Designed miniproteins, single chains. Designs and how they scored, part 90

Each design is a single chain, and the fold is of that chain. pLDDT is the mean over its residues in the fold that is shown.

## One batch from the design tools (miniprotein)

Design m3116
Fold by ESMFold2-Fast:
Structure m3116 (fold): chain A 62 residues (1-62)
Amino acid sequence: SSSLLEEIERLQREIRALTEAAERYRSLGTPEDLALADQIDARVKKLQEELKRLQREAEELS
C-alpha cells in the first residue's frame, strides 16, 4: 500500500537471499568461504536492524 511496506518486503527478501547464500558458503567449509559467510552474516544483522526500525515505524503509523 505504501513505499514503507514495499521497503519492508524488499528487506525481507534481501535478508532471506543473503541468509541462504551464507548457508551455502558455510557448507563449502573453506576458510575463504567461511570468511565470506561471516561478512554476509554481518550484512544480514545490519539489514535486520533496519527492518526492525521500519516495522516499528509502520506500527506507530497505525
Scores: mean pLDDT 86

Design m3117
Fold by ESMFold2-Fast:
Structure m3117 (fold): chain A 101 residues (1-101)
Amino acid sequence: MIEILSMEVTTDKKEMIEILKKYLNMSEKDAEAQAASMEALMFAKIRLNGEELYVVVGQTADGVNGLLILAPDRRILAAETWSGPLTEENILRGIERATTE
């Protein structure tokens, strides 16, 4: 069972850089390069099987979305990719695909 505890979406490059640095442990230079390639970034906290996890979704200018599920210590637990709109439904579907038992 997946519960969304919080979700934010930003198109501001400075906010993208701070999220990438804080949650993905990227350097300033790597975060700036990654943010420059993205149209939007979503950050969420979820509860999956009683554990709080982080979800990051980046959308590129060509409509490709990359999703990462991170442990609280920032280890990548799962990844998923899809083309199309960055909607809550598509994000939830991406999380389900990444976490399907």
Scores: mean pLDDT 80

Design m3118
Fold by ESMFold2-Fast:
Structure m3118 (fold): chain A 83 residues (1-83)
Amino acid sequence: SVIDMILNTPGKIPSEEELRAWIESGELVEGLKRVAKKLGLKVPELTPEELLDIILETQKENNGVINGVAVVKRLHELALERE
């Protein structure tokens, strides 16, 4: 899928509107869960707005690119803080 391509092979910088659409469809959440499962990391329960904020922050840290590994590492740290 386009989401799996973006999370694993960054060549396109998505807009906030595209990110919101992918969160609302569940495609981005499912893609991130697949990345997390491969790495043995935990994804916490998040609101769409919390997830969007984390993705936008990790994008800024990664030159505008969605880095699926960076996103799931941040989500894992948040999950540990909530346990």
Scores: mean pLDDT 73

Design m3119
Fold by ESMFold2-Fast:
Structure m3119 (fold): chain A 79 residues (1-79)
Amino acid sequence: AELEERIRQLEQELAALEAQYKQKLAAGDRVGAAEALRQMGEKLRELSRLYEQLGRQDLSKAARGTADGLFEKAEELLA
């Protein structure tokens, strides 16, 4: 279904962004690392909404919590 296909796409996008984040962090590019974390947070917010539509409340809450933590970590990298 379209919903499950979008979830798989978001999971792939998150994996790519995580790799980008790690690469930027290893290179000492804190600004680039923070941007990758912000993009991951946005994708996780979308994933949370899709899980909610599927009735997967625990996964929805986990995704929201992870997103919030990533946004906080991004701000910390820029401090």
Scores: mean pLDDT 88

Design m3120
Fold by ESMFold2-Fast:
Structure m3120 (fold): chain A 73 residues (1-73)
Amino acid sequence: DETRRALYEGAVESGRAGGDATKQSDTLRTQAIMMSSDPTVSKGLMTKADDLDGKKKYYDDIRDGLLREYDGL
């Protein structure tokens, strides 16, 4: 079933993108802590991490939607 395969592959791809965003966000937050002596740089890194957390949520929502459609078949 091509439809089931496409939904599953899409969910896996969205999950990977979300995981990548999470790892990058965690890295930026760690860097922000290390750069705490420079408030401007630290704040900039935290802002970028917050944006990536938003992207992770977006990819999670897409993944969950695709998995619900897959389960409904």
Scores: mean pLDDT 86

Design m3121
Fold by ESMFold2-Fast:
Structure m3121 (fold): chain A 87 residues (1-87)
Amino acid sequence: SQAVADFVRGLAEVLRRAVEEGDFDAVVEVGDEVTRALRDDPEVARAWERAVRPLAEANGLMQAGRPKEEVLRQIEEALRLVDEIEK
């Protein structure tokens, strides 16, 4: 789904920049947007296991103060999975 792909890629880029810059406010905003989209958008909710979950996990790892390498790995996994959804 293009809408799911655009959603994941957009938030993955925001989260990647937040991780690189240490912008905790942007990390919180990504988490809030994922929570809102899962509640309000049935297409995003259906794609949870397929693409959205690693993005939520990356956000959680960042908020828990885990190493940047672990956070970036989950962001890359979300981007990999969204490429598979477009097939």
Scores: mean pLDDT 76

Design m3122
Fold by ESMFold2-Fast:
Structure m3122 (fold): chain A 65 residues (1-65)
Amino acid sequence: SPRIAQLRARLAEARAELAAVQREIAENADADPKTQTILLFRQTVLQSEIYVLERIIKRLEAELS
């Protein structure tokens, strides 16, 4: 399905963005608490997006089965 392919493409992009944010967290381990809070928030938002995308993909794949 083209729709599932598009969602999988966004999932791959979101996972790449999460990897980049996790690298930034590691590089800023000794940063001030405000900087750490912002990075952790970005990580949480991306993890939530990935979780929702995975659920949508599974639901759509089940409907096509």
Scores: mean pLDDT 87

Design m3123
Fold by ESMFold2-Fast:
Structure m3123 (fold): chain A 99 residues (1-99)
Amino acid sequence: DLSKQLEKLKKLFEEYKAYNVIAAEVLNLTKELLNDEQLEELEEEVKRNYKGMEVSSTPEDLKNTLELIEKSVEKLTLTPEQKELLEKALEGLRKDINK
């Protein structure tokens, strides 16, 4: 169930204090690009790559969330097309944070 997996990911980011505009944009993208199995892989990789982030309401929160997502996405079983679209989207988000 795609909706159930997306809710699990949102709750995971909220628990990790990493739910922000970057997490919201990525969840919106994954809704359109990934299937249920890939979303479960993403959840497990996010859990694996979480190293006790201390988030604050600063630009560092966005960078930390993006880094967590980038590391988690790197290990997913994606098609070349899904990988290209996600990498372009993540690069766009990184440029927006670094403005």
Scores: mean pLDDT 73

Design m3124
Fold by ESMFold2-Fast:
Structure m3124 (fold): chain A 83 residues (1-83)
Amino acid sequence: SKAVELVKEAAEKAIKEVLEGGKSVAEVKVKLPSGAEVEVVAVKHEDGYISVAVKFVNPEALSEEEKEAIEKAVAEIVLEYNK
């Protein structure tokens, strides 16, 4: 879905900021076509592990299926960076 694509782009941007920008934490905010707002936070840990948290600002604006799809897509990105 477009929502999943936009959040994946935000996660990649946040990860790039912690890997290349000299930051240990980076936050990217994204507004979805539904009007829902999502905050994506990437953290680079001391051991080099990258974690990403997804925060739904107005969770009622998204279906449970859309939230699950977004969280699953971000988890797959995190797995790729932590190989």
Scores: mean pLDDT 82

Design m3125
Fold by ESMFold2-Fast:
Structure m3125 (fold): chain A 100 residues (1-100)
Amino acid sequence: HMDELKEEALKKLEEISPENKEAVKRIFDTAFRDPEGTLRGIVERLAELTGKDVPPEPLTREQLDALFDEALKKAKTEGVKKDIEFYRILADYALRLLEE
């Protein structure tokens, strides 16, 4: 159930950014309504963080994982690492919505 995935992700994000719990709930609601748009937004943000261009082809899970790995390698602060962790949790949630 999607609610179980939301609760799991919210618990992880409460550890990372407890002050953002309400914002996370709103973002998850948006991902539920537009999972494709949510993934595109995350990919664009990862491209900004890595200095790479957004791939024009349909995104695969392997390509998404590679983008996150590169973003983590370039992350210099705990704040940026928390942002990447947040986007990874959100991207996994959006992918599960699309694959279900």
Scores: mean pLDDT 70

Design m3126
Fold by ESMFold2-Fast:
Structure m3126 (fold): chain A 69 residues (1-69)
Amino acid sequence: MKTVTFKVYGITSQDSADTVENAVRAAFPEAVVDVDLENQTATITFPEDVKPDEIIAVMTSAGFPAKLA
């Protein structure tokens, strides 16, 4: 597994953090998501065969534009 930190726009509440976590885990059940509301970042641990761009696409599709931090 690998851990990558993403800047995620619009995660300002626990509800939005839960939405992002649920979206990522629905697409990648093995993923572990840790959200920092103060910095609007998500630190995600996922399988090495998954590209960071795939995680970004999932979060963006859920309504939260994201990029590598």
Scores: mean pLDDT 84

Design m3127
Fold by ESMFold2-Fast:
Structure m3127 (fold): chain A 118 residues (1-118)
Amino acid sequence: MEQLINLARAFTELNEERLPRIREFLRELLTNHEDLVRELAKKLGVSEEDFELLKELVLDPSATHEEIARRLSEKAFLLYLLLARLAAQSESVEEMVERIEEILKLPKEEIEELISLK
C-alpha cells in the first residue's frame, strides 16, 4: 500500500501539467469503452467489485491519485497506473483504445508484466 501511494505521488509530480488531460481521457475511456477496460481487468484477475470501485474513483473528479491508491486493491491500482500511462502516451482516446486492443492480444503473463513496476 505505501509503495502504491509513493508511486501515485511520483506519477502526479512527473505528469502535473498533463494530469487534467490524463483524467479526461480515463473518464472518456471508462464512459464510452467500459467493456474493453472490463475485459482487460478480467484478464489481469481484477475482481468485478474492484473494477466497479476503480470506475467510480476515476469518474469522481475530486479523487486524487493518492486517494485512488489508498482505496483500490494492488491489482486494480496497477491497472489504473497502466491506463494512466497509456493516457499520458496517447494523443487521443482512440489511440488508447488501439493500444488496449493490442495489449489484450498478449498472453496473460505478458500483460501481468506490463502492470509490474520494474
Scores: mean pLDDT 75

Design m3128
Fold by ESMFold2-Fast:
Structure m3128 (fold): chain A 77 residues (1-77)
Amino acid sequence: IRALMEEFRARHGEEAEEMEQRGASEEEVLEWLRRLAAEGDPYAELLLRVIELKKENPDMPNEEKLKEIERLKEEIL
């Protein structure tokens, strides 16, 4: 997760920081990630899928979440 977030920030960090500084809503951030994923960014697609996984499965143990994230990495990257 950390390496994925660092890679994403290296590629899109300026835009991400601008959104954070202006107080962009969660929906605005998700729309931005969907746009990047639609444009072919696999890291944006992976990050979006991870956020959806956490929102849909709040009670899932961390070990299971990590396994699902690894599966998504193999599927998308």
Scores: mean pLDDT 71

Design m3129
Fold by ESMFold2-Fast:
Formats: sequence, structure tokens, C-alpha cells
Structure m3129 (fold): chain A 98 residues (1-98)
Amino acid sequence: VEAELASLPPEQQAALQAALAALQAASDRFVALARAGASEEELRAAIRAERAAAERLIALLRELGLLSEEEAEELRARLRAGEEPALAHALAYARELA
């Protein structure tokens, strides 16, 4: 996998790194909002933003031939399965802060 990434043209490597950075920033925002005791509406909006960033990364990896359609579908299913548990955990944490 790392060897395949190193073989990509610099422009494609930059695009992949930017997509990864965007996903990390969206994830960090959700964690920051959860720690600050943000509302369920704000937490759900952050989850949607993280999903959008993840979908863009998956689409780019598919375009670059680094993911199969089956692997992309599995990643999407895994992301969706994690959303409600993450929200429930964040809301429980916010209640302890209140």
C-alpha cells in the first residue's frame, strides 16, 4: 500500500494528502465539539461533515485504483455503523460536563 502511494504522480499524492488532512480536521472538530459539550444538532452536523470528507477520500482512492468497489462499500458501511455509537458517547460525555 505505501509502495503504491509512493508511485503516484506528485499532484495525485498532494490531492490524497489534502483529502486525508480534511478528514482528520473533520474528525478533530467532532472531538472538540464533543469535549465542549456541544448540542446534538452540532454533533450531528459534525458527523455529516466527517462523512462528506470520508466519501471524498473514498472517491479519490477509487479514481486512483487504490480501492475496489467492494472495499469502498465496506468502508462506507463501517463509517455509517460508527456514527450513532460516536454520537451516543459524545452526548453521554456532555451530560457529565453539565
Scores: mean pLDDT 77

Design m3130
Fold by ESMFold2-Fast:
Structure m3130 (fold): chain A 61 residues (1-61)
Amino acid sequence: MDEVGKLKEEAIELGKKLIATGTSLGIIVGTRAIEVVENEELSKEELEKIIKSLKEVLDSL
């Protein structure tokens, strides 16, 4: 897997973890993140920003 593929996988896993928290915020943010990562062609920088944001949200829950 290339580096972009690895970042996509990490973002999807973080999105799944957010959904698994069962919180309204986690479900909304996690679902949106998975949808964006699956449906859009994202750069490495965009994926890294998404991952950072998802980690911050998850750590706050």
Scores: mean pLDDT 82

Design m3131
Fold by ESMFold2-Fast:
Structure m3131 (fold): chain A 72 residues (1-72)
Amino acid sequence: SELKEKVRNGLKMAADLGATSEEDAEKLAKEVEEAIERGDLEKAKKIVEDAARSGKLNPSMAREIIEIIEEG
């Protein structure tokens, strides 16, 4: 799925920029990909929002990832 690849690439870029850790990026990518595979885009967005709220992901990067999910 192109959407899963775009989300994974966005999270990898966030880790490269220091907006999240490599470990958190990989965990988030897997959780978001699982939600996308189930067709649950609301859950996918919530996972990203919760990561921003808990400080695991920079809020600006979280917004970019959410936009990717909404365009899918």
Scores: mean pLDDT 85

Design m3132
Fold by ESMFold2-Fast:
Structure m3132 (fold): chain A 85 residues (1-85)
Amino acid sequence: MEALRKALLEAGASEELAETAVRAVELGAEYAATGDEALLEEAQKLEEKVVEMLRELREKKGEEVAKAILGEMLKAAAEAVAAAL
């Protein structure tokens, strides 16, 4: 998901946030395709980490930057789930 990583970095995400978010979306998409509960559990743990990192980013860079990053993530997640169905 290079396009998502690039969009997140351009929106102001750190490399760690971008990588974690990409991995969470990939695991969620794989769960949608396979039904493997272990993938869902891993995706949920990464989602919690992403939420924490977004909260920190909002405090440091402001709400508009955090919203832009969240918007790119939600768009990519919806597209990945739709492609798996």
Scores: mean pLDDT 80

Design m3133
Fold by ESMFold2-Fast:
Structure m3133 (fold): chain A 70 residues (1-70)
Amino acid sequence: MTEEARRLAEFTRRLEELVKKKGRNTISKDELLEIAREVGLDVEKIEALMPDKDEVTLGEARDILGRALA
């Protein structure tokens, strides 16, 4: 497994845990950036790819991460 693939898997796991713990299908921009920082992803690149809205769905968060790793 590549380093990027491992970080992607960890990020996805943390997103799913957060959604389950909070009982909602959306994640705030701050929560997404915090998880990215904790997992060791490029926070600036992820921030640049985020939509201009306060919350993203789990699917949108995964799409942003996919673009950040391309």
Scores: mean pLDDT 75

Design m3134
Fold by ESMFold2-Fast:
Structure m3134 (fold): chain A 67 residues (1-67)
Amino acid sequence: ELRRRIEAEPDPEARAELRGQLASGIIADIKAGVPQAEIARRYGVAPSTVSRWAKALAASEAAHAAL
C-alpha cells in the first residue's frame, strides 16, 4: 500500500514524492470512474478525503470545459 510506504519512508523529500504518487493514483482512479469507497479502501484514506479530491477535480474539469 502506498500510504504505508510513505509512513515507512525516512527521507522527507522521498516521502513528499510518494505523497504525490498517492495523489496521482487517486486522481487517475476518480477519472476512471472507480467508486470513492473503493479508492478509499485501496489507498487507505478516508472516503471524505477522496470526495474532496473528486470535487476539486470536477471543478477543474468544469473550468476547462467552459473554456
Scores: mean pLDDT 69

Design m3135
Fold by ESMFold2-Fast:
Structure m3135 (fold): chain A 69 residues (1-69)
Amino acid sequence: MLSEKEKAAYEAMKKLGLDDDTARAVARLVESGASEEQITIAIKLLNPEMTDEQAREAAKAAVEAYKKA
């Protein structure tokens, strides 16, 4: 079950075209207080075809969506 803030991070990931597993993992990491760097590493591990810049921008979007919720 995702909190409303976790759901905001999840939706941000889905809007960027990332799969459900990545979106859920990122939402949980943001809720646990993970840094943008830790989130970027997790995204890259699940999506090795993404550039480092793309993964970093996705991590930033997730954290910003979480804070705004």
Scores: mean pLDDT 82

Design m3136
Fold by ESMFold2-Fast:
Structure m3136 (fold): chain A 72 residues (1-72)
Amino acid sequence: MKIEAEPVHPLARVEVKDDEVVITGREDPATGALYGARIKPESAAAFDEMEVRVEERLGPDGRREVVITAKK
């Protein structure tokens, strides 16, 4: 089952595979905010069935980056 998701900001990225969704959010240098993605309403139930892992790391520019991996 494929999940439909859209990044909420240019500093967020979404990668969708057949059984996996990876959401990467980078820290905004102007505000310090971390952005994620919007799961489309039609995909919400399918996303709720997935196992979610969250990791924080430093990106190549030394700013905070959050990686959310959801897998069925």
Scores: mean pLDDT 72

Design m3137
Fold by ESMFold2-Fast:
Structure m3137 (fold): chain A 77 residues (1-77)
Amino acid sequence: MDNIRNSIRRGINSPTDDILRGSAASIVNFLGLQSFDTDTRQQVIDRVVGIIRDGRRSGDIDGAYDRIMQVIRDVQS
């Protein structure tokens, strides 16, 4: 649990896209999506990047976490 929130916080507090994308990839890896195909994993990473980028304006880590968990549920269905 803390690893995902720590990655969200790292992404939100970074002004650089490289660190943000790294945080998103770490979140996807922590959630065990490596068994999914490359295109699906990349789509999830891109959605997570967007959520963290939106979180930069609000600082809402818990809201970002909830949105990320919803994306994961949508792709696992």
Scores: mean pLDDT 76

Design m3138
Fold by ESMFold2-Fast:
Structure m3138 (fold): chain A 82 residues (1-82)
Amino acid sequence: SKSELADKIWEELKNMTLEERLQKIKDLGNLSPSEQILTRSLLIQLAIKTGDEELLEALSENEQELAYLREAMKRVEELKKK
């Protein structure tokens, strides 16, 4: 199922180094369209959760998306302080 696939991809991504995650972005074109969307979404979630600005920048397709994702990351960091 799509949920089982998401869980599998998430576990794989969690165990990757930053360098491996950056390589995964470059290799997204080797995946099916649905897996590309899912993998990209999960990488964005990981970047926000870990505060990884380099990964976030690599995932952003344009300046507006990068600004939006940086704001989301900032909000997650603010919540961690409570």
Scores: mean pLDDT 81

Design m3139
Fold by ESMFold2-Fast:
Structure m3139 (fold): chain A 76 residues (1-76)
Amino acid sequence: MTYEIKDGYELYKLLGKLGFVPVSREGDIITFYHPVSGVVLSVDLKTKSVTLLQGGEGEEELLAKVKELVSRLKIL
């Protein structure tokens, strides 16, 4: 499976604007950390799914914004 490097860059840029920092990438799965809230989540680029790994209490609006952004990604 081949993704353009630009697809990952767009996700990093968009989530970066929300305050997220990329921590790791394992194929299609990118893990992000939000230092202000302590949220840790993974994004699966293939399924366009978001998995909450840590935190998120009181951050329901932030998590909803992340899921909305990921659902709109066009990944070939």
Scores: mean pLDDT 73

Design m3140
Fold by ESMFold2-Fast:
Structure m3140 (fold): chain A 80 residues (1-80)
Amino acid sequence: SAEELIEEAERKVEEAEKALENKDYETAIRLAQEGFKLAMEAYRIGDPEQRKRAAEVASRANKVQNEGLRKLREEKKKKE
């Protein structure tokens, strides 16, 4: 259901945010991508309130993914 997809997406994004704080950028990116996919599936099948919540989770996932990718690129540059 859309509700279960939103709950799973939110859990994935929360874990992605924790991984980002721990500087585990690869894990943060992977979990954020998984959360985004689940949130987009919820958006497709949900009612208007569920779509709003799914869009918010998808937005959070994108922010974590973009931050993780930026930090991973910065770390690679520092090693060269």
Scores: mean pLDDT 86

Design m3141
Fold by ESMFold2-Fast:
Structure m3141 (fold): chain A 65 residues (1-65)
Amino acid sequence: GPLYRVTALAPIESTRPDELSLAKGETVTLSDVSRDRTGNLVGTDVATGRRVVLPGSSVRLERIG
């Protein structure tokens, strides 16, 4: 499936141990990217296999593959 580079524009903290947290300016590569009902970006970090849930307004998204 397509791969995406995501950059956090603000700190994003998960309260779940199976989800990835991102510092402001941190960049991750995500697979299986979709939008949830509330407009959050949801995907899987390809490096760690961890789930990521990101506010759509707090990230930059670029398709890379």
Scores: mean pLDDT 80

Design m3142
Fold by ESMFold2-Fast:
Structure m3142 (fold): chain A 96 residues (1-96)
Amino acid sequence: DPELIKEIVDALKKAREGTFNYKDYSKEFVQALFYALNALAKGEIRSLEDAKKLAEKYFTDPKLKKYFIAMVRLILGLDLSDISPELQKAVDEALA
């Protein structure tokens, strides 16, 4: 989902720049992002399979599961074969 990936990249860029405002995003997006960052900080995710298992454990809403998995994929660089070169560069710049 290119639009979701762009939204995640923009959020990560704003967080890095100190301009992130959680009120600019849906509650579901912010919840998924917070859970993704916490799980990553705790070292709970090392593979796409781990991300999927945690999404099932943490969430019942399919949109939250989708957001969480996409956020984890982008932050860890897991299975980015479906990402355009421009979007991959944006991810790399947001995370640098």
Scores: mean pLDDT 75

Design m3143
Fold by ESMFold2-Fast:
Structure m3143 (fold): chain A 59 residues (1-59)
Amino acid sequence: NQGLAKVRNYVNSLDLPQARKNRIIQLAENPAEGDHEELAKYLGLSVEDTIRLLNGITA
C-alpha cells in the first residue's frame, strides 16, 4: 500500500532506534490497528503526529 510504503520510507529516514522503527512499521502493517488509509492520513500531517498517535499519545 502507498501509505505503508511512505510510512516505512519516512520512518527509515529518521534517526530512530531500530526497535522504534520496527514497532511503527508493525503497527502500520497491522490491519487491526486501524486501516492502511488511516495511517496514510497520519503521514499526511507530520512524522511527529504519526509517531505520537502510534505511541498512543494524544494532545
Scores: mean pLDDT 56

Design m3144
Fold by ESMFold2-Fast:
Structure m3144 (fold): chain A 90 residues (1-90)
Amino acid sequence: SSALHRLDANEVIRRISEKTGLSQSTVRRYLQEAGVLLGYDPKTAATDLLTDFAHGKLTDEQVREALRKVGVPEEYIDIVLDEMKKYNQG
């Protein structure tokens, strides 16, 4: 389970990086900080966020607000959310 989510998380980060011009490390940090804001462990927050979103435990609105609160530029939030949704193919 976790191995598949790790591979998909790296691909999501890469795609967001390509579409926004943000570095992969910046994208990973935003996903981690958003996950921590939503109550996940800092060590696994990014992958837990993507996993729970994929399993329908989080709404688009909850994730959007978390991304906004951690400082993702408004113009990139829709791009980030759209790429995260592509991960959710379970």
Scores: mean pLDDT 79

Design m3145
Fold by ESMFold2-Fast:
Structure m3145 (fold): chain A 71 residues (1-71)
Amino acid sequence: MMKEVGEGNLAMIQERKRVKEAAKRGKDEALKEAERAIALGNQLAQKHSELEPTAQALTREANELVAELEA
């Protein structure tokens, strides 16, 4: 910084460019994170649809056991 007293305008332009690039990277990272969350949600929804018949069967067995214990 102090070494560039004669080049202050160039240093200021470089700093502004650096700040703009950092802000753009932050936005890109946030968008990628949102995209990953959506993709994960879709994968979990697909897994849930595959497991639904098994979940229903287990719930039926649990209800039958409860009914037997209450008899």
Scores: mean pLDDT 66

Design m3146
Fold by ESMFold2-Fast:
Structure m3146 (fold): chain A 70 residues (1-70)
Amino acid sequence: SEMEKEIKELEKKMKEIVDDESLSAAEKAEEIRKLVIDFVEKYKPSEEEMEKIREIEDEAGKLLEKKMAE
């Protein structure tokens, strides 16, 4: 579906932000937050789609937390 494609693109963008060594941990967190907010406002995902987005966001957040703790 179109939404599945957009969610996969969102996942890819989040991982690119996490892996961007030119950004501080705080800048990465802000960019990820903006990306999710913009996505939700634009696409208004269903509850099932939001669960999928939350799973991706949680994974990205855990990776970011590890980088902030180092």
Scores: mean pLDDT 79

Design m3147
Fold by ESMFold2-Fast:
Structure m3147 (fold): chain A 63 residues (1-63)
Amino acid sequence: PVEEIRRVLEKAGVTLSDESAQALVEAAKTYGPERVANAVADALGLTPEQREELIKALRKAVE
């Protein structure tokens, strides 16, 4: 589950540690995957396409 999140962010030019990727999964379990993905996308200035991919990756990771 963390590998897909890392891959999405790497395509956006952001290198994420396994620990940071796992922290995003835990946040998504607590606050919801869409809310967490939108917060990260806003913070990193992701494109609409990258934002959508991050939402999908976090939804998959919390299943």
Scores: mean pLDDT 81

Design m3148
Fold by ESMFold2-Fast:
Structure m3148 (fold): chain A 106 residues (1-106)
Amino acid sequence: MLYVDEEGLRLIAGFNEKREVVRLAIAGDPETIVRLYEELKAAGYRVAGAPLTPEQAELLIERKVRPGDTVKVKATLYYDGEEFEVEGDATVVLPRPVTGRIEKVE
């Protein structure tokens, strides 16, 4: 079972030494978050992330956003004690959105 609600959705940004954003992604599970961080670091990028608010996460779930979809984001991120703004299209990297309620479990 995917526990998106426990970790919340996170915006993850990969950027170069000039703080130009080269990738934006939204992920909700710890394994995907860790993989995205490691992939971006292996590619030589710096990585920063920020949690989505519960309201932002709920909106994306209600809109039935799927893995591979893109959403426009604007966020303030922190890296090396400095604040910087990022804006662009973030790719949704969710293995499976948990939508609806399971009415029967065995």
Scores: mean pLDDT 68

Design m3149
Fold by ESMFold2-Fast:
Structure m3149 (fold): chain A 84 residues (1-84)
Amino acid sequence: TEEAYELVEREFGEELEELNAKAREAIDKKDYKTAAEYLEKLSELLREAAELLEEAGLPEELVELLRKASEALLEQAKKLREKA
């Protein structure tokens, strides 16, 4: 919904973009430890976004999508740490 998009963009948009850019830069440099750290922070931010949407009473499907994305980022971070 428009409300969900605006809430996430307003509260988290800048930080999400910054963390994603830093994670990509670390991966490009093959600094997998640093990349994992930024993905873990990105995961935490997505979890906070899911909590915000849930508290705002927005669709459960959107909350679940953000939680699944958060979990996927944690698994990716774990795999990167194992490669470091």
Scores: mean pLDDT 81

Design m3150
Fold by ESMFold2-Fast:
Formats: structure tokens, sequence, C-alpha cells
Structure m3150 (fold): chain A 94 residues (1-94)
């Protein structure tokens, strides 16, 4: 019953799917380079959080804990955004 909340969920899902696709394209090093460029260009805090979350996750997978630590705040923020989107989706399915 809330078109604005549905649009926000769709936008979050779209941004997340894009970030995941970029993280899984080519080598991990190339993926991090692409994600970092988009992160630096992003003005939307939600987009930045989701991009930074993928950089942090990919860095951890590579054993680059220094890089992962640089994006820890974004990893937390991205997780909270995804949790909020999931809760909102459940509320709208009433």
Amino acid sequence: DDEERLEWIRRVDEMRDRAIALANTGSPEEAIRRLRRLYEEATDPVERALLGMEIGTLAEKMGDYKLANEFLDEEVAGTLVLMEASITRLELER
C-alpha cells in the first residue's frame, strides 16, 4: 500500500545486484578497482554503502585485511540497509 517504500526496495535490490555482479566479474583485483571507482563517484550514501560492502567482502576473501578494515563502516551500513529493506518487504506483504 506504499508505492514509495516499494520503489526504495526496488532501488536497493537493483544497486545490490549491480554491486554483486561487478564483484564477480573478472579477477578480484579488477573487481576491487571497478568498485572503488564507482564508490568514489557515488553521491548516494546507500549506493556507497553497498559498493563499499562488496569491496570489504572481496578484500576479506582475498586475505587483504587492511583493505577490508578500510571499508568496515560501509560493510556495517550496507548490512543495515539490506536488513531494513527486508523488514520493509515483509511489512508490505501483509
Scores: mean pLDDT 84

Design m3151
Fold by ESMFold2-Fast:
Structure m3151 (fold): chain A 72 residues (1-72)
Amino acid sequence: MENRERMLAEAETLFEALRLALEAGLPLHEAVRVGAEAAEATRREIDRGDIEAGLEAGREVAERLVAERRAA
């Protein structure tokens, strides 16, 4: 079941990051990149055994990347 929870956390991060980027006005190709980077951050922390830390790390990466892209 932990494997399912890990996969769901990655999927949740991916979809939330995509939504955040699209709502911020980023084009789809940029939103996909933000989603992929956020999901990777979540996976990295989950590999250390903490799903909550993974979700937090993914959210932080998504918010940072969206802010950087909006500022440009």
Scores: mean pLDDT 81

